# Designed miniproteins, single chains: the designs that were tried, part 68

Each design is a single chain, and the fold is of that chain. pLDDT is the mean over its residues in the fold that is shown.

## One batch from the design tools (miniprotein)

Design m2343
Fold by ESMFold2-Fast:
Structure m2343 (fold): chain A 95 residues (1-95)
Amino acid sequence: ALRRPLTPEEAAALEAYRARLEEARRRAVERIESLPLEPSRKAALISAVSLIAIGAELDAELALRRGDRDAAEAAVEAAIRAMEELVAEGERLAA
């Protein structure tokens, strides 16, 4: 159920997922900020990166709560890829 407490094992897995998502978000933000883009465009890309990371954390937690570790891992991997795609889009816009 959505409101059940996480087991210690699930909580540890979620903390590991949070760490991976935060590192990916940090790298994506640093790369976007280095691009020669208008400040408003950088802000939009950085906001999108942050929303992807937040959404993936929620998706991973919900997957863990239903006992689906494969879905939790897939959500984190998809989010990291989506953040990389936003960086690539920023690079295309800067060219």
Scores: mean pLDDT 88

Design m2344
Fold by ESMFold2-Fast:
Structure m2344 (fold): chain A 63 residues (1-63)
Amino acid sequence: SMEEIKKEVEKKINDLYKKGQEEAERARAQLTDPEAARNAVRDIYRKMLEEIQKLEEEAKKKL
């Protein structure tokens, strides 16, 4: 059903946010240069948002 698809998508999006936050924390902890850390965090969140957008577009095709 549409409701089941929406719930599954929401769960996957939440999991991607958690993964992105954890990866960003690791990058900040491991990188001593502030500029390198900022760039790494930016890339992590960019990739996360791209995955979320793809997931949302795939869900729209099923609705």
Scores: mean pLDDT 83

Design m2345
Fold by ESMFold2-Fast:
Structure m2345 (fold): chain A 93 residues (1-93)
Amino acid sequence: LEELLNQLVRPNPELQELLEKVGETRETLTVREILYLLLEYAIDENLFDGSENPNLIDLSGTPLGELLGVDKIDANDIEGLVELILKHSEVVE
């Protein structure tokens, strides 16, 4: 997991557009940096479900949900978040 979090990637154009909304304009980022930026986006857009799981992010009907192809994510599911980021990015050597 730590090696994957430190992996340099280039987000696809749709993901880059979302990252620009939180002030990130770099073409290449670590998976960890993208992970934290996505969490910042979720906080800024008030996407956290107020339910029994305070770490659950409701993406239903959001541009991020459409981009990632998921309705909900758990902010504590780091492995799942890493998988989603890698699906929408190119690995840079």
Scores: mean pLDDT 73

Design m2346
Fold by ESMFold2-Fast:
Structure m2346 (fold): chain A 64 residues (1-64)
Amino acid sequence: ATFTVTVPEGWGYGGATLKAGEEITESSGIVLQFPELADQVIGKTMAKDYSKLFPGDKIVLEDK
């Protein structure tokens, strides 16, 4: 699955170097710190395998 998100200021976790305004994809190894931001990503994704991509990190995308 793929998704795109414009990174807000204050994000920089999840095994990827992020800057505000950057467009990111799940294949970039991104883990979001807040579930609220994940809600935006969920609406833009087709399927979920993100926990396999981000083992042992902050938060993964949910599939509901």
Scores: mean pLDDT 41

Design m2347
Fold by ESMFold2-Fast:
Structure m2347 (fold): chain A 86 residues (1-86)
Amino acid sequence: MVLSRDELIEYLKNNKDKKFAIEGVGEPEQTEILNIIKEAGLDISKIKTTVHVGGGFRERNIEKLLKEGYTVIRYVGDDKYEVIEA
């Protein structure tokens, strides 16, 4: 599902018991999503973060995170965030 920033905060508040991971291509994207998670009141120390280079690594990394039971959050542009549930 694709959510706005405010919709993502609400989703996180309603799903605090899920395991979350951030899929990002760089530190700024990762930092922004971590700030959203913190604003939702979740413990950011429990959030798995991944930074990689190249689109092929991104897709494989998401598949691995889902298999490990993580709900994956990624930035998709235009102030939108994709949430991919395990």
Scores: mean pLDDT 76

Design m2348
Fold by ESMFold2-Fast:
Structure m2348 (fold): chain A 94 residues (1-94)
Amino acid sequence: ALPSDGAPEARATVRLGRYEFVDGVPVFTGEEVGTLERVARSVEEARALGEELAAHLLANPDVGISELDLSGDAANVNALLLAPTAAQLAIQAA
């Protein structure tokens, strides 16, 4: 379902950490690099937020999402996750 102007916001708190590959598996080093807090009020905003997260992952392949807190409308959450999932798969394929 597409959200209307009155639909609940999708809220994302993304904690970024440094990862290293150990035997081909990404392992969190314990180093926190930053935190992104974003709110999407529509599927378009959620997709844009997802594209922002994907750009961060692609620009910093040693940085990954150490914690991801998502709340709100399921369509907004799904739209938000699309681009980061594709970016993670692309990094693993490289």
Scores: mean pLDDT 70

Design m2349
Fold by ESMFold2-Fast:
Structure m2349 (fold): chain A 96 residues (1-96)
Amino acid sequence: MAKEALARAGAARYASLYARGLVDEATREALIAEGEAIRAAVGARSDAAVTDRYAAELVAEAEAAYQLGKEQTRGAADNGDGLAAGFEAYAAKLEA
């Protein structure tokens, strides 16, 4: 569902920012906690994530970017750009 997808996309965007090194580690801890809370709330409605394949892909991509960022932060910038573009495109669809 659109609003839940946007919440997931937001969490993905922040994970991407951390992977790109644009967010300090203190903010990362807060984002992890918030992301887990969002996943817990949405996870109870896993069908929503399936219904919003685009949002699910953004979340998965953010997790992949985050893992890449912690292992090789230098290369994560491109992943962040792609994720940001996807998030913006999805937000535009929600506005329509």
Scores: mean pLDDT 50

Design m2350
Fold by ESMFold2-Fast:
Structure m2350 (fold): chain A 75 residues (1-75)
Amino acid sequence: SDSSLTREEWTEDSYSEAHKEALLEIVKIKLEELKETKGLTEEQAKEILELFKKALENKEDVSKILSEKIQEFLK
């Protein structure tokens, strides 16, 4: 079951390796849901997705960046 879409505590260990493609799909779905349920704008969703991609490339804290940006935008 993929009911982890609302989980904001993704671990880098899970996502720094084999999960990149699956994560992009999950992030897209979560952003669509947040646009409908939490008032996230399309621009904010695109920005979060781009930050996620860059964080993966730069070995940043992807789970933390996603969590903080989502919280920042939803405030």
Scores: mean pLDDT 67

Design m2351
Fold by ESMFold2-Fast:
Structure m2351 (fold): chain A 119 residues (1-119)
Amino acid sequence: SEEELALQAALNPDDPRPELQAYRAGLEASAQALVKGAENNTEHVREKLEEITDTIIEAAETDPVGATAATLVLLRAVSLRPDDELLRESVERVLAKLKEVNPEAAAQVEAYRARLEAA
């Protein structure tokens, strides 16, 4: 249910509920922390990002809501560092798996990506 609220918050940015605003702030903070990590230690962050990516891919079938929510954090990180090839590759790997096992979740991720690109 917490992961469901995080998804609802990210997909409905105009929803004024304070609870959802807190989840949107949490997503932003998580994405910015990932970006800051990448700036400070490239080798360590590469290994950690690969582990995070693999964890999301493994979770895609058993916890699609959690996997989708984590993918939105990666997408926000890509929007903050669009020239970061490793972040872009991580998003594409996760999205490919979601398209295969849960096309509805993949559609939600694509909708969020479109909104980030339009902003």
Scores: mean pLDDT 79

Design m2352
Fold by ESMFold2-Fast:
Order: C-alpha cells, then structure tokens, then sequence
Structure m2352 (fold): chain A 80 residues (1-80)
C-alpha cells in the first residue's frame, strides 16, 4: 500500500520533472493532478478494504485531499 503510493509519487515526479525540463508547466500540473486523483483512489481502497471504514467515512477522511484536487483543477482550468 505505502509502496504503491510511493511508486505513484516517483512516477508522477519523474513525469512532472520531464515536463518542466521541456518548459511545459501546464503538462507538469496535469501530471500532478492525475497523480493526486490516483492516490485518492488507492487511499480510499486502503481505508475501506484494509482498515474497515465505510465508504462515507473514507470520503470524509479524504475531504482535504479532494479539496486540493479541486483547487488544482481550478488552477489548471485558468491556464487553458
């Protein structure tokens, strides 16, 4: 689980770094958004399947992360 999240972070960081090296900040931001969305799915699965939380409890625990995802989507939309 944690290793899966770390792998997602490493892959996202590599892709974001490559986009930034190419001068594409928008592409880097999209990579970050996709990584956060995937991390949220993995964390929700952990909370429900491994920790036994209900789907509602898992969504409540992820509320801060969902707000960050929404903020990043809004920022990306402004850059289109």
Amino acid sequence: MLAELQRLEEEARARADAALAAGDEVAALRVELEALEEAAKVIKRLLTEELGLSEEEAEEALETLQKQIEALRAKLAELE
Scores: mean pLDDT 77

Design m2353
Fold by ESMFold2-Fast:
Structure m2353 (fold): chain A 80 residues (1-80)
Amino acid sequence: ELSEKELEIVRKIEEKLFEIGTPLAEELLAKNPNPTQEQAEEFWKKVFEEVLKNTDDEEEKAMLEEIEKGLKAKAEALKA
């Protein structure tokens, strides 16, 4: 139910997450090839922080925060 404009913003955020996440993932895997769930959660938190720092557009910031919140809610629902 996202508009075409919202889908485009989501795609830009996904590209940024991959762009920033890739070198951070390489660093994590170089230190520990079998990361724990805790290390994976810390990794994603760091990726979101770095993307937020490199995002100047307020609409993209709002969408990034909503995506992070949605992913946390979905993760909690799956644990139940």
Scores: mean pLDDT 74

Design m2354
Fold by ESMFold2-Fast:
Structure m2354 (fold): chain A 69 residues (1-69)
Amino acid sequence: GPLVSKEEIEEIREKEVEELAKLFGVSKAAVEELVRKIEAIQEENKDDPELARKKIEELVEEFKKKVEE
């Protein structure tokens, strides 16, 4: 079976999202949206990890610009 349960992975994710939200001074929803977008890019570009990485880097840059405003 998996080393960790899906539920445990979700709990760890929620805790990390909360810590990141506090660190950056943004809402939990903003961090969760960023994570969901990253996961969607990875899923859509499974056959091209280099393209996925570029799209994720662009997404993170856009997020940082919004946080700096």
Scores: mean pLDDT 71

Design m2355
Fold by ESMFold2-Fast:
Structure m2355 (fold): chain A 96 residues (1-96)
Amino acid sequence: KDFEKGLEYFKKGRYEEAIEYFKKVLADKKASDELKAKAYYYIGKAYEKLGRLEEAEKYYQKAILLEKDKNSKVYKESLENLIRLGVERLAEAVLK
């Protein structure tokens, strides 16, 4: 399955290939909202590893909006990562 292939590439540090497989999960009309929320979270993590922080923020936001379980790892870590990236952006803006 595409999600499992995405995780395999992510674990190998192959973040661009991981994103491709996670995006296939998002395009799959049969995939559950829970699985798509996980895909958004891992796309966010992969973009963050690539230094593409604006894309990372967008995908963490999508994960938070789609994840209905506020106690899930996906929700909590997406929110924590989004807050951290927002704080870093604010610090950079203040410091030039």
Scores: mean pLDDT 83

Design m2356
Fold by ESMFold2-Fast:
Structure m2356 (fold): chain A 60 residues (1-60)
Amino acid sequence: SAEERAVIALKIKVWRKTGKLPKTKAELYELFKKISSQSEIDNFETTLRSLRELEAKRAG
């Protein structure tokens, strides 16, 4: 759900910048790459992975 919220926030940001609302994760990343630096892309991917790992650790 934290990962889902991060994806939704990115989807809204991409829509506001490009006028396109991505329907798939692949389309989202394609548009995100066009409007963002490599550092922003890397930070987002690291955040998603960290959120997933944190939830896994807390769940046991």
Scores: mean pLDDT 77

Design m2357
Fold by ESMFold2-Fast:
Structure m2357 (fold): chain A 80 residues (1-80)
Amino acid sequence: MSKEAEEAIKAAAEALRKAGATEEEIKAVEDAIREGAETGDAEKAKEKIKEPAGKALSKASEDMAAEASGAVMGALNEAK
């Protein structure tokens, strides 16, 4: 993957951690984004992200959930 995609994934992981995500949830999201980048299947990556991101964001404040969601979508977009 590009350096820009790796940095975007790191930013998404940091935003999820601030939102209260567990390391397992963060890793699941990172792995889904990386797999989406490798296969080019953004829809499959989005489906794999839904459950771990949903669990993480349910613990967050509205502002933290919005920031983390934006960072995850940004990382998915950069990883193409």
Scores: mean pLDDT 77

Design m2358
Fold by ESMFold2-Fast:
Structure m2358 (fold): chain A 73 residues (1-73)
Amino acid sequence: SSSEALDELIALIESLPEELKPIVEEAVRAQARGEDAVAVARRLAEQRGMSPEKAEEAVRASERAAKLLTEAL
């Protein structure tokens, strides 16, 4: 249900390392605007100088969050 997807999205963001939260939040906002959440997350991770491993974590979390947002709508 939309409520379950929203609860999972909130829980996902709250469970993230603090450094990933702003990237995932911005990716979710991008998804809401009809933009590519994964592309936005990758760009932001690169701009912040994240390691490739951290950048990939941010991208995977953003992809999951974007999917949950779509299910919540």
Scores: mean pLDDT 85

Design m2359
Fold by ESMFold2-Fast:
Structure m2359 (fold): chain A 70 residues (1-70)
Amino acid sequence: SRLDELKKEIEEMVKKGATVQQLDDFLQQAREEGVSDKELKELEKYAIVLYFASSIEKIEKEIAERLKLE
């Protein structure tokens, strides 16, 4: 499924530390390539969830390392 391929690309982008702007640019490109508004909304929600989950994990790791030093 093209939708599953796009979700996988978003996962890899987030894992590589993509910015909000880079994720937005990717979604705009998907829109221009003919992804439906419904699917685009699903991809946007997926990107947001992954971005925040990744940010939380990074913060948790940083706090855990800091607590080990104190």
Scores: mean pLDDT 82

Design m2360
Fold by ESMFold2-Fast:
Structure m2360 (fold): chain A 93 residues (1-93)
Amino acid sequence: SKKEKIEELFQKIGDLMVESAKKKGLTDEEIQELKDKLVEFYRKILEAIDNNDFEKVESILNELLSYAEKHFDPETVEEIKKILDEILKIVKE
């Protein structure tokens, strides 16, 4: 289903974020805060999809990209952006 594909893509974002955070020497507490924030974005995306609010989906994905730009290296951000673009494509199908 679309939701299963989106869940898998959010898991890939989570893996990229955790890998980048560990390389920077972030604490387990700081890593958990990143995971919690990603779960918050995931829940908001699912709610927007259930409401057929595609403009809200795009807005939330842009917020997630901005969050990534503040916390991660440019290479990690580029990979996250590619995944966010895939999520948007799936939502519009």
Scores: mean pLDDT 87

Design m2361
Fold by ESMFold2-Fast:
Structure m2361 (fold): chain A 74 residues (1-74)
Amino acid sequence: SALDYYKASAQAALDDLRANPSVTDPEQEQRDIQDFEQRLAAAQSADEYLKIETEIAVRVLKRAVDKVTAEQAA
């Protein structure tokens, strides 16, 4: 179903986030991952799954920016 697709998409995004940890703020990212895990487990609609996936994408973008900033500081 469409709902199963959105759930699988959000789960894949979370799995990718977990596999590639932050180099600048790993403790905060672990807390964010735990929040995403709880929210994903509680989600029951395509809209909720899409919101979670979008927030994960924002977190991935922040990680990329933080990595570039850290590399420039080294």
Scores: mean pLDDT 81

Design m2362
Fold by ESMFold2-Fast:
Structure m2362 (fold): chain A 91 residues (1-91)
Amino acid sequence: DIREKLRKLLEEIRSLSGEEKRQMALKAIQLIVDAVEDGELSEEEALEFLDEIGEIVPELSEIIERAKTRIRMITSDLERQQELALAEQNS
């Protein structure tokens, strides 16, 4: 389960320091974005995990804001694709 994997990763990030903490946080951010693209994580869940990472690693706030923007775009595109597919099926 991606949610359990992310929760464990967040606990690991909290226990780390310096460069290892930063690298693990970046890995978590990428996993969150990938999970949203794969439909395994909702926008709301993804934004909540990103906010938690931002509290743990505030130096990554700019990267986190970019990830939030990307997630919102992905979710909007997925919703648009679903609307188009539904319209084609009902044609």
Scores: mean pLDDT 80

Design m2363
Fold by ESMFold2-Fast:
Order: sequence, then C-alpha cells, then structure tokens
Structure m2363 (fold): chain A 75 residues (1-75)
Amino acid sequence: MKKTLQEIDDELHRLILQGWKAGKSKEEILKAAEELVKRYLDEGYITEEQAQVLLDSYRQFIDLLEKIEKEALKA
C-alpha cells in the first residue's frame, strides 16, 4: 500500500502519545519512532532528509510534552 507523508506523521504522532500515556521513557519512545521512520525510509516512502525532519520534530514534541507536564506539576 502507498503511505503518504501525512499518514506516516499521524502514525508517529499516535506512537508518541500512546507511549507517553503508557509511562514509557523518552528514550523508549524515541527508539520506537526511529525504528518506524527507518522502516518507511527503507521502503522508499520518505527520503533521508524527510526522516531527519520528522525525527527532529518528534524530539521537540516529546520535549514540549515533558515541559508542559513539569510546569503543570509545579503550578
């Protein structure tokens, strides 16, 4: 089946949120996201440049989630 960049982005977004809600570590979530991105890269659905942009975006998203939870807990 043909996977679009948007479908890959949606799948990674769900992976990160489900991992976060399940209490997985940031490292475990990033590793799972990296493996999924690598599979789509290997299958030719995305370029190495797109893979890097997606991973950098998701690292920032996880950092934002951590920051929001820390601020909410402190406030």
Scores: mean pLDDT 77

Design m2364
Fold by ESMFold2-Fast:
Structure m2364 (fold): chain A 88 residues (1-88)
Amino acid sequence: EELREKAERIAKEVAEIDPELATQVRGGLERMLEAADQGNKTEAARIAVAIALLLVGDAVEYWETDPEKAERLIELAREVIKLGDEII
């Protein structure tokens, strides 16, 4: 999969859980890909970590109400870190 296709898939999966969070994640992923396109791999990696932390933070809030959604958000955070690692 191309990096942009992977990013769109991650954003869509977040939207199935939390559409508001998905808007923030999509914006972050676009900034990450833009930094990568500009050759700023360090900035792209930093943005990937920031998105992953956002997903983990939201997952903690879901743990009380829907632990299945919390686990899925953690899974998606790991996918974002892997995407950032592919850029490096």
Scores: mean pLDDT 84

Design m2365
Fold by ESMFold2-Fast:
Structure m2365 (fold): chain A 82 residues (1-82)
Amino acid sequence: PLSDEEKLELARQTAESIDEFLRRLPESLRRGEEQARRDNRLDDYQRLVQEYFQQLQQLLRELADFAERQGLLDVAARLRAA
């Protein structure tokens, strides 16, 4: 388990890089879908992507809530905007 200091650092780093990550995400997902179609695993890929996004949304919410409790309102706002 991460310490509070490690969680705070993770929240800051995620907020700083989330825009770049999200900018690249649609292309990465498109490439993954094309590969899954070639491998005849599209249904598995779509299910895993849905599960991944549900987990990512939950993680971002938890990090944003944690940052807000620590008084980092700008970090929390960035994570919630993602």
Scores: mean pLDDT 75

Design m2366
Fold by ESMFold2-Fast:
Structure m2366 (fold): chain A 63 residues (1-63)
Amino acid sequence: MDGLLLALAYRQPRPLSPAELARALGVSPATVSRTLSRSPLAERVPGRGYRLSEAGLEAVKKL
């Protein structure tokens, strides 16, 4: 999970697709989508992918 949050933080404010995150982290796009859709630390941007939620931004500041 921390790797996904750091990847989103590195690319902010730009939303990242599950395919882009999967490529960066060496996992499947389905795994990324499933993990982020269930996390309160990431929010979905329709048509663009995922970005950090307000809670996700606070969590990343403490990493």
Scores: mean pLDDT 74

Design m2367
Fold by ESMFold2-Fast:
Structure m2367 (fold): chain A 55 residues (1-55)
Amino acid sequence: ASPELAAASAEGVRAGSSLTGEELERAARNAAQAMDGLGIPVERAAASAGQLAAE
């Protein structure tokens, strides 16, 4: 996998592990779409992950 793919996967896993059960369901769906698409700039995805970590 490329660094971009790894970064997207890390964000999804990180968000999932930080969320509660009901939030996990939506996070999993969003993560799947983000990974499947990867059309979204990975730099923006990384920024979003940073904001999630700040919470």
Scores: mean pLDDT 60

Design m2368
Fold by ESMFold2-Fast:
Structure m2368 (fold): chain A 75 residues (1-75)
Amino acid sequence: RRAPLTEEQEREVLKRIAEAWKKDLGMSDKEALEAFFDEWIKAATDPEVQERLKAERERALKENLSLEDFLRRYG
């Protein structure tokens, strides 16, 4: 296991990965955001966590968040 990163460093890494994915895959911010939430909901084992993630997904889509803003808030 790697040494733990600070919260800010983790967000910077996720931001760079997201930018690479958008460039390579031609995904829109909305498409990437929906894909991230869908994977998080699928991975959650606790129904309460799943309901919370669904609510956050709905809120993020209503706010039309950029992928960068999404990663700052949830990454």
Scores: mean pLDDT 68

Design m2369
Fold by ESMFold2-Fast:
Parts: structure tokens; C-alpha cells; sequence
Structure m2369 (fold): chain A 65 residues (1-65)
């Protein structure tokens, strides 16, 4: 479950950086999902959000030419 949220958060980070037309929506969804995960799982949720964000940034770094 938590890993699923981590991957979804990573996907939203990638979307926000790679699709200008969806950047605002992706950012909003990132904030809403992050709040939900933190609310449900506390400090574990905070760690999942941070790890998901980092995973997304790492994926972006690998895809940059």
C-alpha cells in the first residue's frame, strides 16, 4: 500500500516537470495526495512522500538528454 502511494507521488512529480499543460493539476494532486498519506500514516506517510518525490526526481534525471 505505502509503496503504491510512493510510486504515484513519483509519477506526479514526473508529470509536473515533463507536461506543462498538466503541471498545475499534477502539482495540486501531489499536494492533495501528500496531505492524505501524511494524515493516514503520520511520520511513515511523511517518509513515503519524501521518498516518492526523490524517486520522481531521480527518474527525471535519468530521462534528461
Amino acid sequence: MLQGYQLRIAGLVVEAQTNPALAEEAQKEFQELSQKVIDEFGEQGQQVVQQGRQLGLDALARQRS
Scores: mean pLDDT 79

Design m2370
Fold by ESMFold2-Fast:
Order: sequence, then structure tokens, then C-alpha cells
Structure m2370 (fold): chain A 70 residues (1-70)
Amino acid sequence: MKEEELRKKLLSYEPQIITMLKGGTSDESVLNTLKVIAAEVGRELGLSLEKAQKVADEVFKEILEKYKKE
């Protein structure tokens, strides 16, 4: 439940992440930005840092696959 709430919140950042990728920001830098957001939101939801980072990795992979198929 809490992990799914984090996932939905991170997915709401998809437009910003795609803008960063289109602007030439590296995959590593974009993922690091998403991990920072996930750590902050995950902490508020009572998730461990490890779980928050795992959700960030999964969400970034989904967004990246969508972006690269355009």
C-alpha cells in the first residue's frame, strides 16, 4: 500500500523527468534526482530508504522505456 502510494507520486513526476531527458540531462543525473524525491516522500510514508530507492529505480526504468520508444 505505502510503496504503491510512493510509486504513484513518483509517476506524477514523469513530465518533469521527460523534460530533463529531452534537455540532455544524463540518465544517471535524472535517476539521482528521482531517488532524492523518493527518499523524502518515502520517509513521510514510513518506508525504509532501501524500499524507497527500489521504487525509484522501478519508476525510472518505466519512464525511460516509454521515452526511448518515442
Scores: mean pLDDT 80

Design m2371
Fold by ESMFold2-Fast:
Structure m2371 (fold): chain A 71 residues (1-71)
Amino acid sequence: SNAELLREAEELVKRGEELVKEGKYLEAQKDFARAYSLLSQLPPTEETRKLKERAFNLGVEATKKLVKQLR
């Protein structure tokens, strides 16, 4: 259901944020990308759009930190 997909996306964003705090940027990036993918399957409500934007921005920041960690 849409409610289950939204809950899964919210959980992935929360886990991704904790992974960023732990310096696990590759794992965090994967969680944010998965959340974005799930949110893209949902109706474009204000809540879905807002969380999708957050997942995208957090994914970009995790990727930047990953690139710095690998250098």
Scores: mean pLDDT 88

Design m2372
Fold by ESMFold2-Fast:
Structure m2372 (fold): chain A 99 residues (1-99)
Amino acid sequence: MEKEIEELIREGAEIGNRLYEEVKKAPSDEEKVAYAREAAKKLKEVLEKARSEEEKRGVQMAFYAGAAGMPVEEAVELGLLMIYDPEKAEEKAAEIEAK
């Protein structure tokens, strides 16, 4: 069970991190919007596989961390933390957004 949750969280983190890299390289706002639209579609597909609201929160947190430029492995850790210790996850997310 824990491995399946980690796989979904990793998918979210990878979608976010890819969006970050694509937006960073995109020369136009139109291209940035296209990448954001595709990422949102992929994220929705991953969220549909989640079995609980806790799993969905973990996936969403990992996606947002990845989209903010956090490495995939660190974004996965933050997503897992959101499921098991949401208060600590929110504190870490606030630190990332402050940078």
Scores: mean pLDDT 80

Design m2373
Fold by ESMFold2-Fast:
Parts: structure tokens; sequence; C-alpha cells
Structure m2373 (fold): chain A 95 residues (1-95)
């Protein structure tokens, strides 16, 4: 099943990017680097179909406003909730 293989590939890439985002946040990276990784995560979530079109548009709008980075983080957590493994890995790294 090609669609299943593509979804597994996207899920692995989302997990990787969520880990990268968390590592950047933990080391106090500039907001510009956090936004770049977050935009990649939102794009993958769009391709995976894990979010509604409205949720994706809202996430993109929040990421355009760097003052709303804490809100963007919550959106990324919501994306990760579609992938239990990604959520568990990200929460473990935040400890």
Amino acid sequence: DKEKEEREKISKEETKLLREYNELELKGAPVEELVEVAEKIVELARKAGDLSEEQIKKAEEVLKNREKIPEAHRILLAIANGSKASVEKMLEALK
C-alpha cells in the first residue's frame, strides 16, 4: 500500500523534526530557527492529513507572528498528539 508507506515516511520525518525543534528550544536557539523547524512540521502535517485545513491555516498564521511562539508550540503538540510516539519522545526530552 503506497499511501501507507508514504504516511509512515511522513510520520518518521515529523518525529525527527519534533525532536529537532525540542533540542533547539532546550538550548535556547533563536526564535528564527524555532519558526523554521515548526513550519516544516506544519507542512508535513498538511501532507499527512493529520490536521484539518482550518487547523493548518491557523498554525501558519500563528507562525507568521513570532510573538505567538508559545501558541505555535501548543499547535505543534496538537500535531504530535496524532502521533503518540512523537508526543512521548518530545515530552521525555522536555524533562
Scores: mean pLDDT 62

Design m2374
Fold by ESMFold2-Fast:
Structure m2374 (fold): chain A 72 residues (1-72)
Amino acid sequence: SPKEVEKDIELGSLDTFTSMVKLYQKKTGDTEEAVKLVKKFGKELLSKTKDPSIAEAIKQQTEKAIKEIKKL
């Protein structure tokens, strides 16, 4: 469905950005800045979506990404 495509694009964008931030964290050791970068990007994606179910998915994936970064 069109909503599934939109969700996949938004979550894929967040996943790609999280991968780049994990690379930044690995090179710099700056976990605090890495968490801030992912949190800011997640908030930016939330500001662009009008679908509550997509917003919830973005929130959940952002929180998961932050937890993964904090465990490194």
Scores: mean pLDDT 83

Design m2375
Fold by ESMFold2-Fast:
Structure m2375 (fold): chain A 61 residues (1-61)
Amino acid sequence: SMEEEVVEALARIIEAIEKTDDPEKIKELSQLATELVKAHQAKDEAALKRAIERLEEVLRE
């Protein structure tokens, strides 16, 4: 469900923020967390998918 995908993505963002000291990466992850919450509130599945894809890119760096 969208709710489960959002919870899992937010958990991964929190873990990534805890493990990094890069302020630019923290900023990007925080922006992605905001986008995930907004997409879920709007029930915008396309926006949610885009935010998750961007998260996967950031986590690979």
Scores: mean pLDDT 84

Design m2376
Fold by ESMFold2-Fast:
Structure m2376 (fold): chain A 65 residues (1-65)
Amino acid sequence: SEEIRKEIREYAKELEKEYGVEIPEELVESAIAVAEALYDRGILDKELAIEFAKILLEGDVRFAK
């Protein structure tokens, strides 16, 4: 749980630097919640849950309205 939160938050900071944007806390928390839900339900292992959330977060940043 804490590791999932940390890795997604670190990735969000990398995306902010790469794209020159501020990512709303709501998008970061949404990505974390998805990763935690997938992991807690045993749908994905921790590493895959983190990678899936990173893909979602990058997609949100890249295709933001």
Scores: mean pLDDT 81

Design m2377
Fold by ESMFold2-Fast:
Structure m2377 (fold): chain A 77 residues (1-77)
Amino acid sequence: APSVIERVRAAAEGAAEKARALGLKATLTETEDSVTLEIEGVGTYRLEVVDAERGVIRATFTDADGNETSETVWVEP
């Protein structure tokens, strides 16, 4: 079964492909425990694995004007 980080990376890759299909520039940056999706003119979406054993992810969105929102998401580990 894929790990939590592998699943968030797959979701971010799917989102990047959809953005590129719409003609938008999308950039993915991956680390050991996070993935960042930057979409030109839209903003930056960052997913961080806070607790891999419990499936806890921090989702942060920063829009083009620098406004930031974040939430905690729970997925099956």
Scores: mean pLDDT 83

Design m2378
Fold by ESMFold2-Fast:
Structure m2378 (fold): chain A 71 residues (1-71)
Amino acid sequence: QAQLEEDLALTRREIDALKKNGDKAAKVSAEAFAEDGITDYEEEYKRLKESIDKMIKALEANQARLEAQLA
């Protein structure tokens, strides 16, 4: 089941990248928006952090599904 193994490997890499870099990316993006006067740093950071957390949760659910199919 090469496709399931590849999908699982990609999903794991995406989760790992978001967990390692997501918070830093959210802070950098929120700071840029605040500097441009578009929004407050805290509001944009909170919005981005919540979005990243939702993406991680969705990817973790997909990982569990793929692992179950490989078992």
Scores: mean pLDDT 80

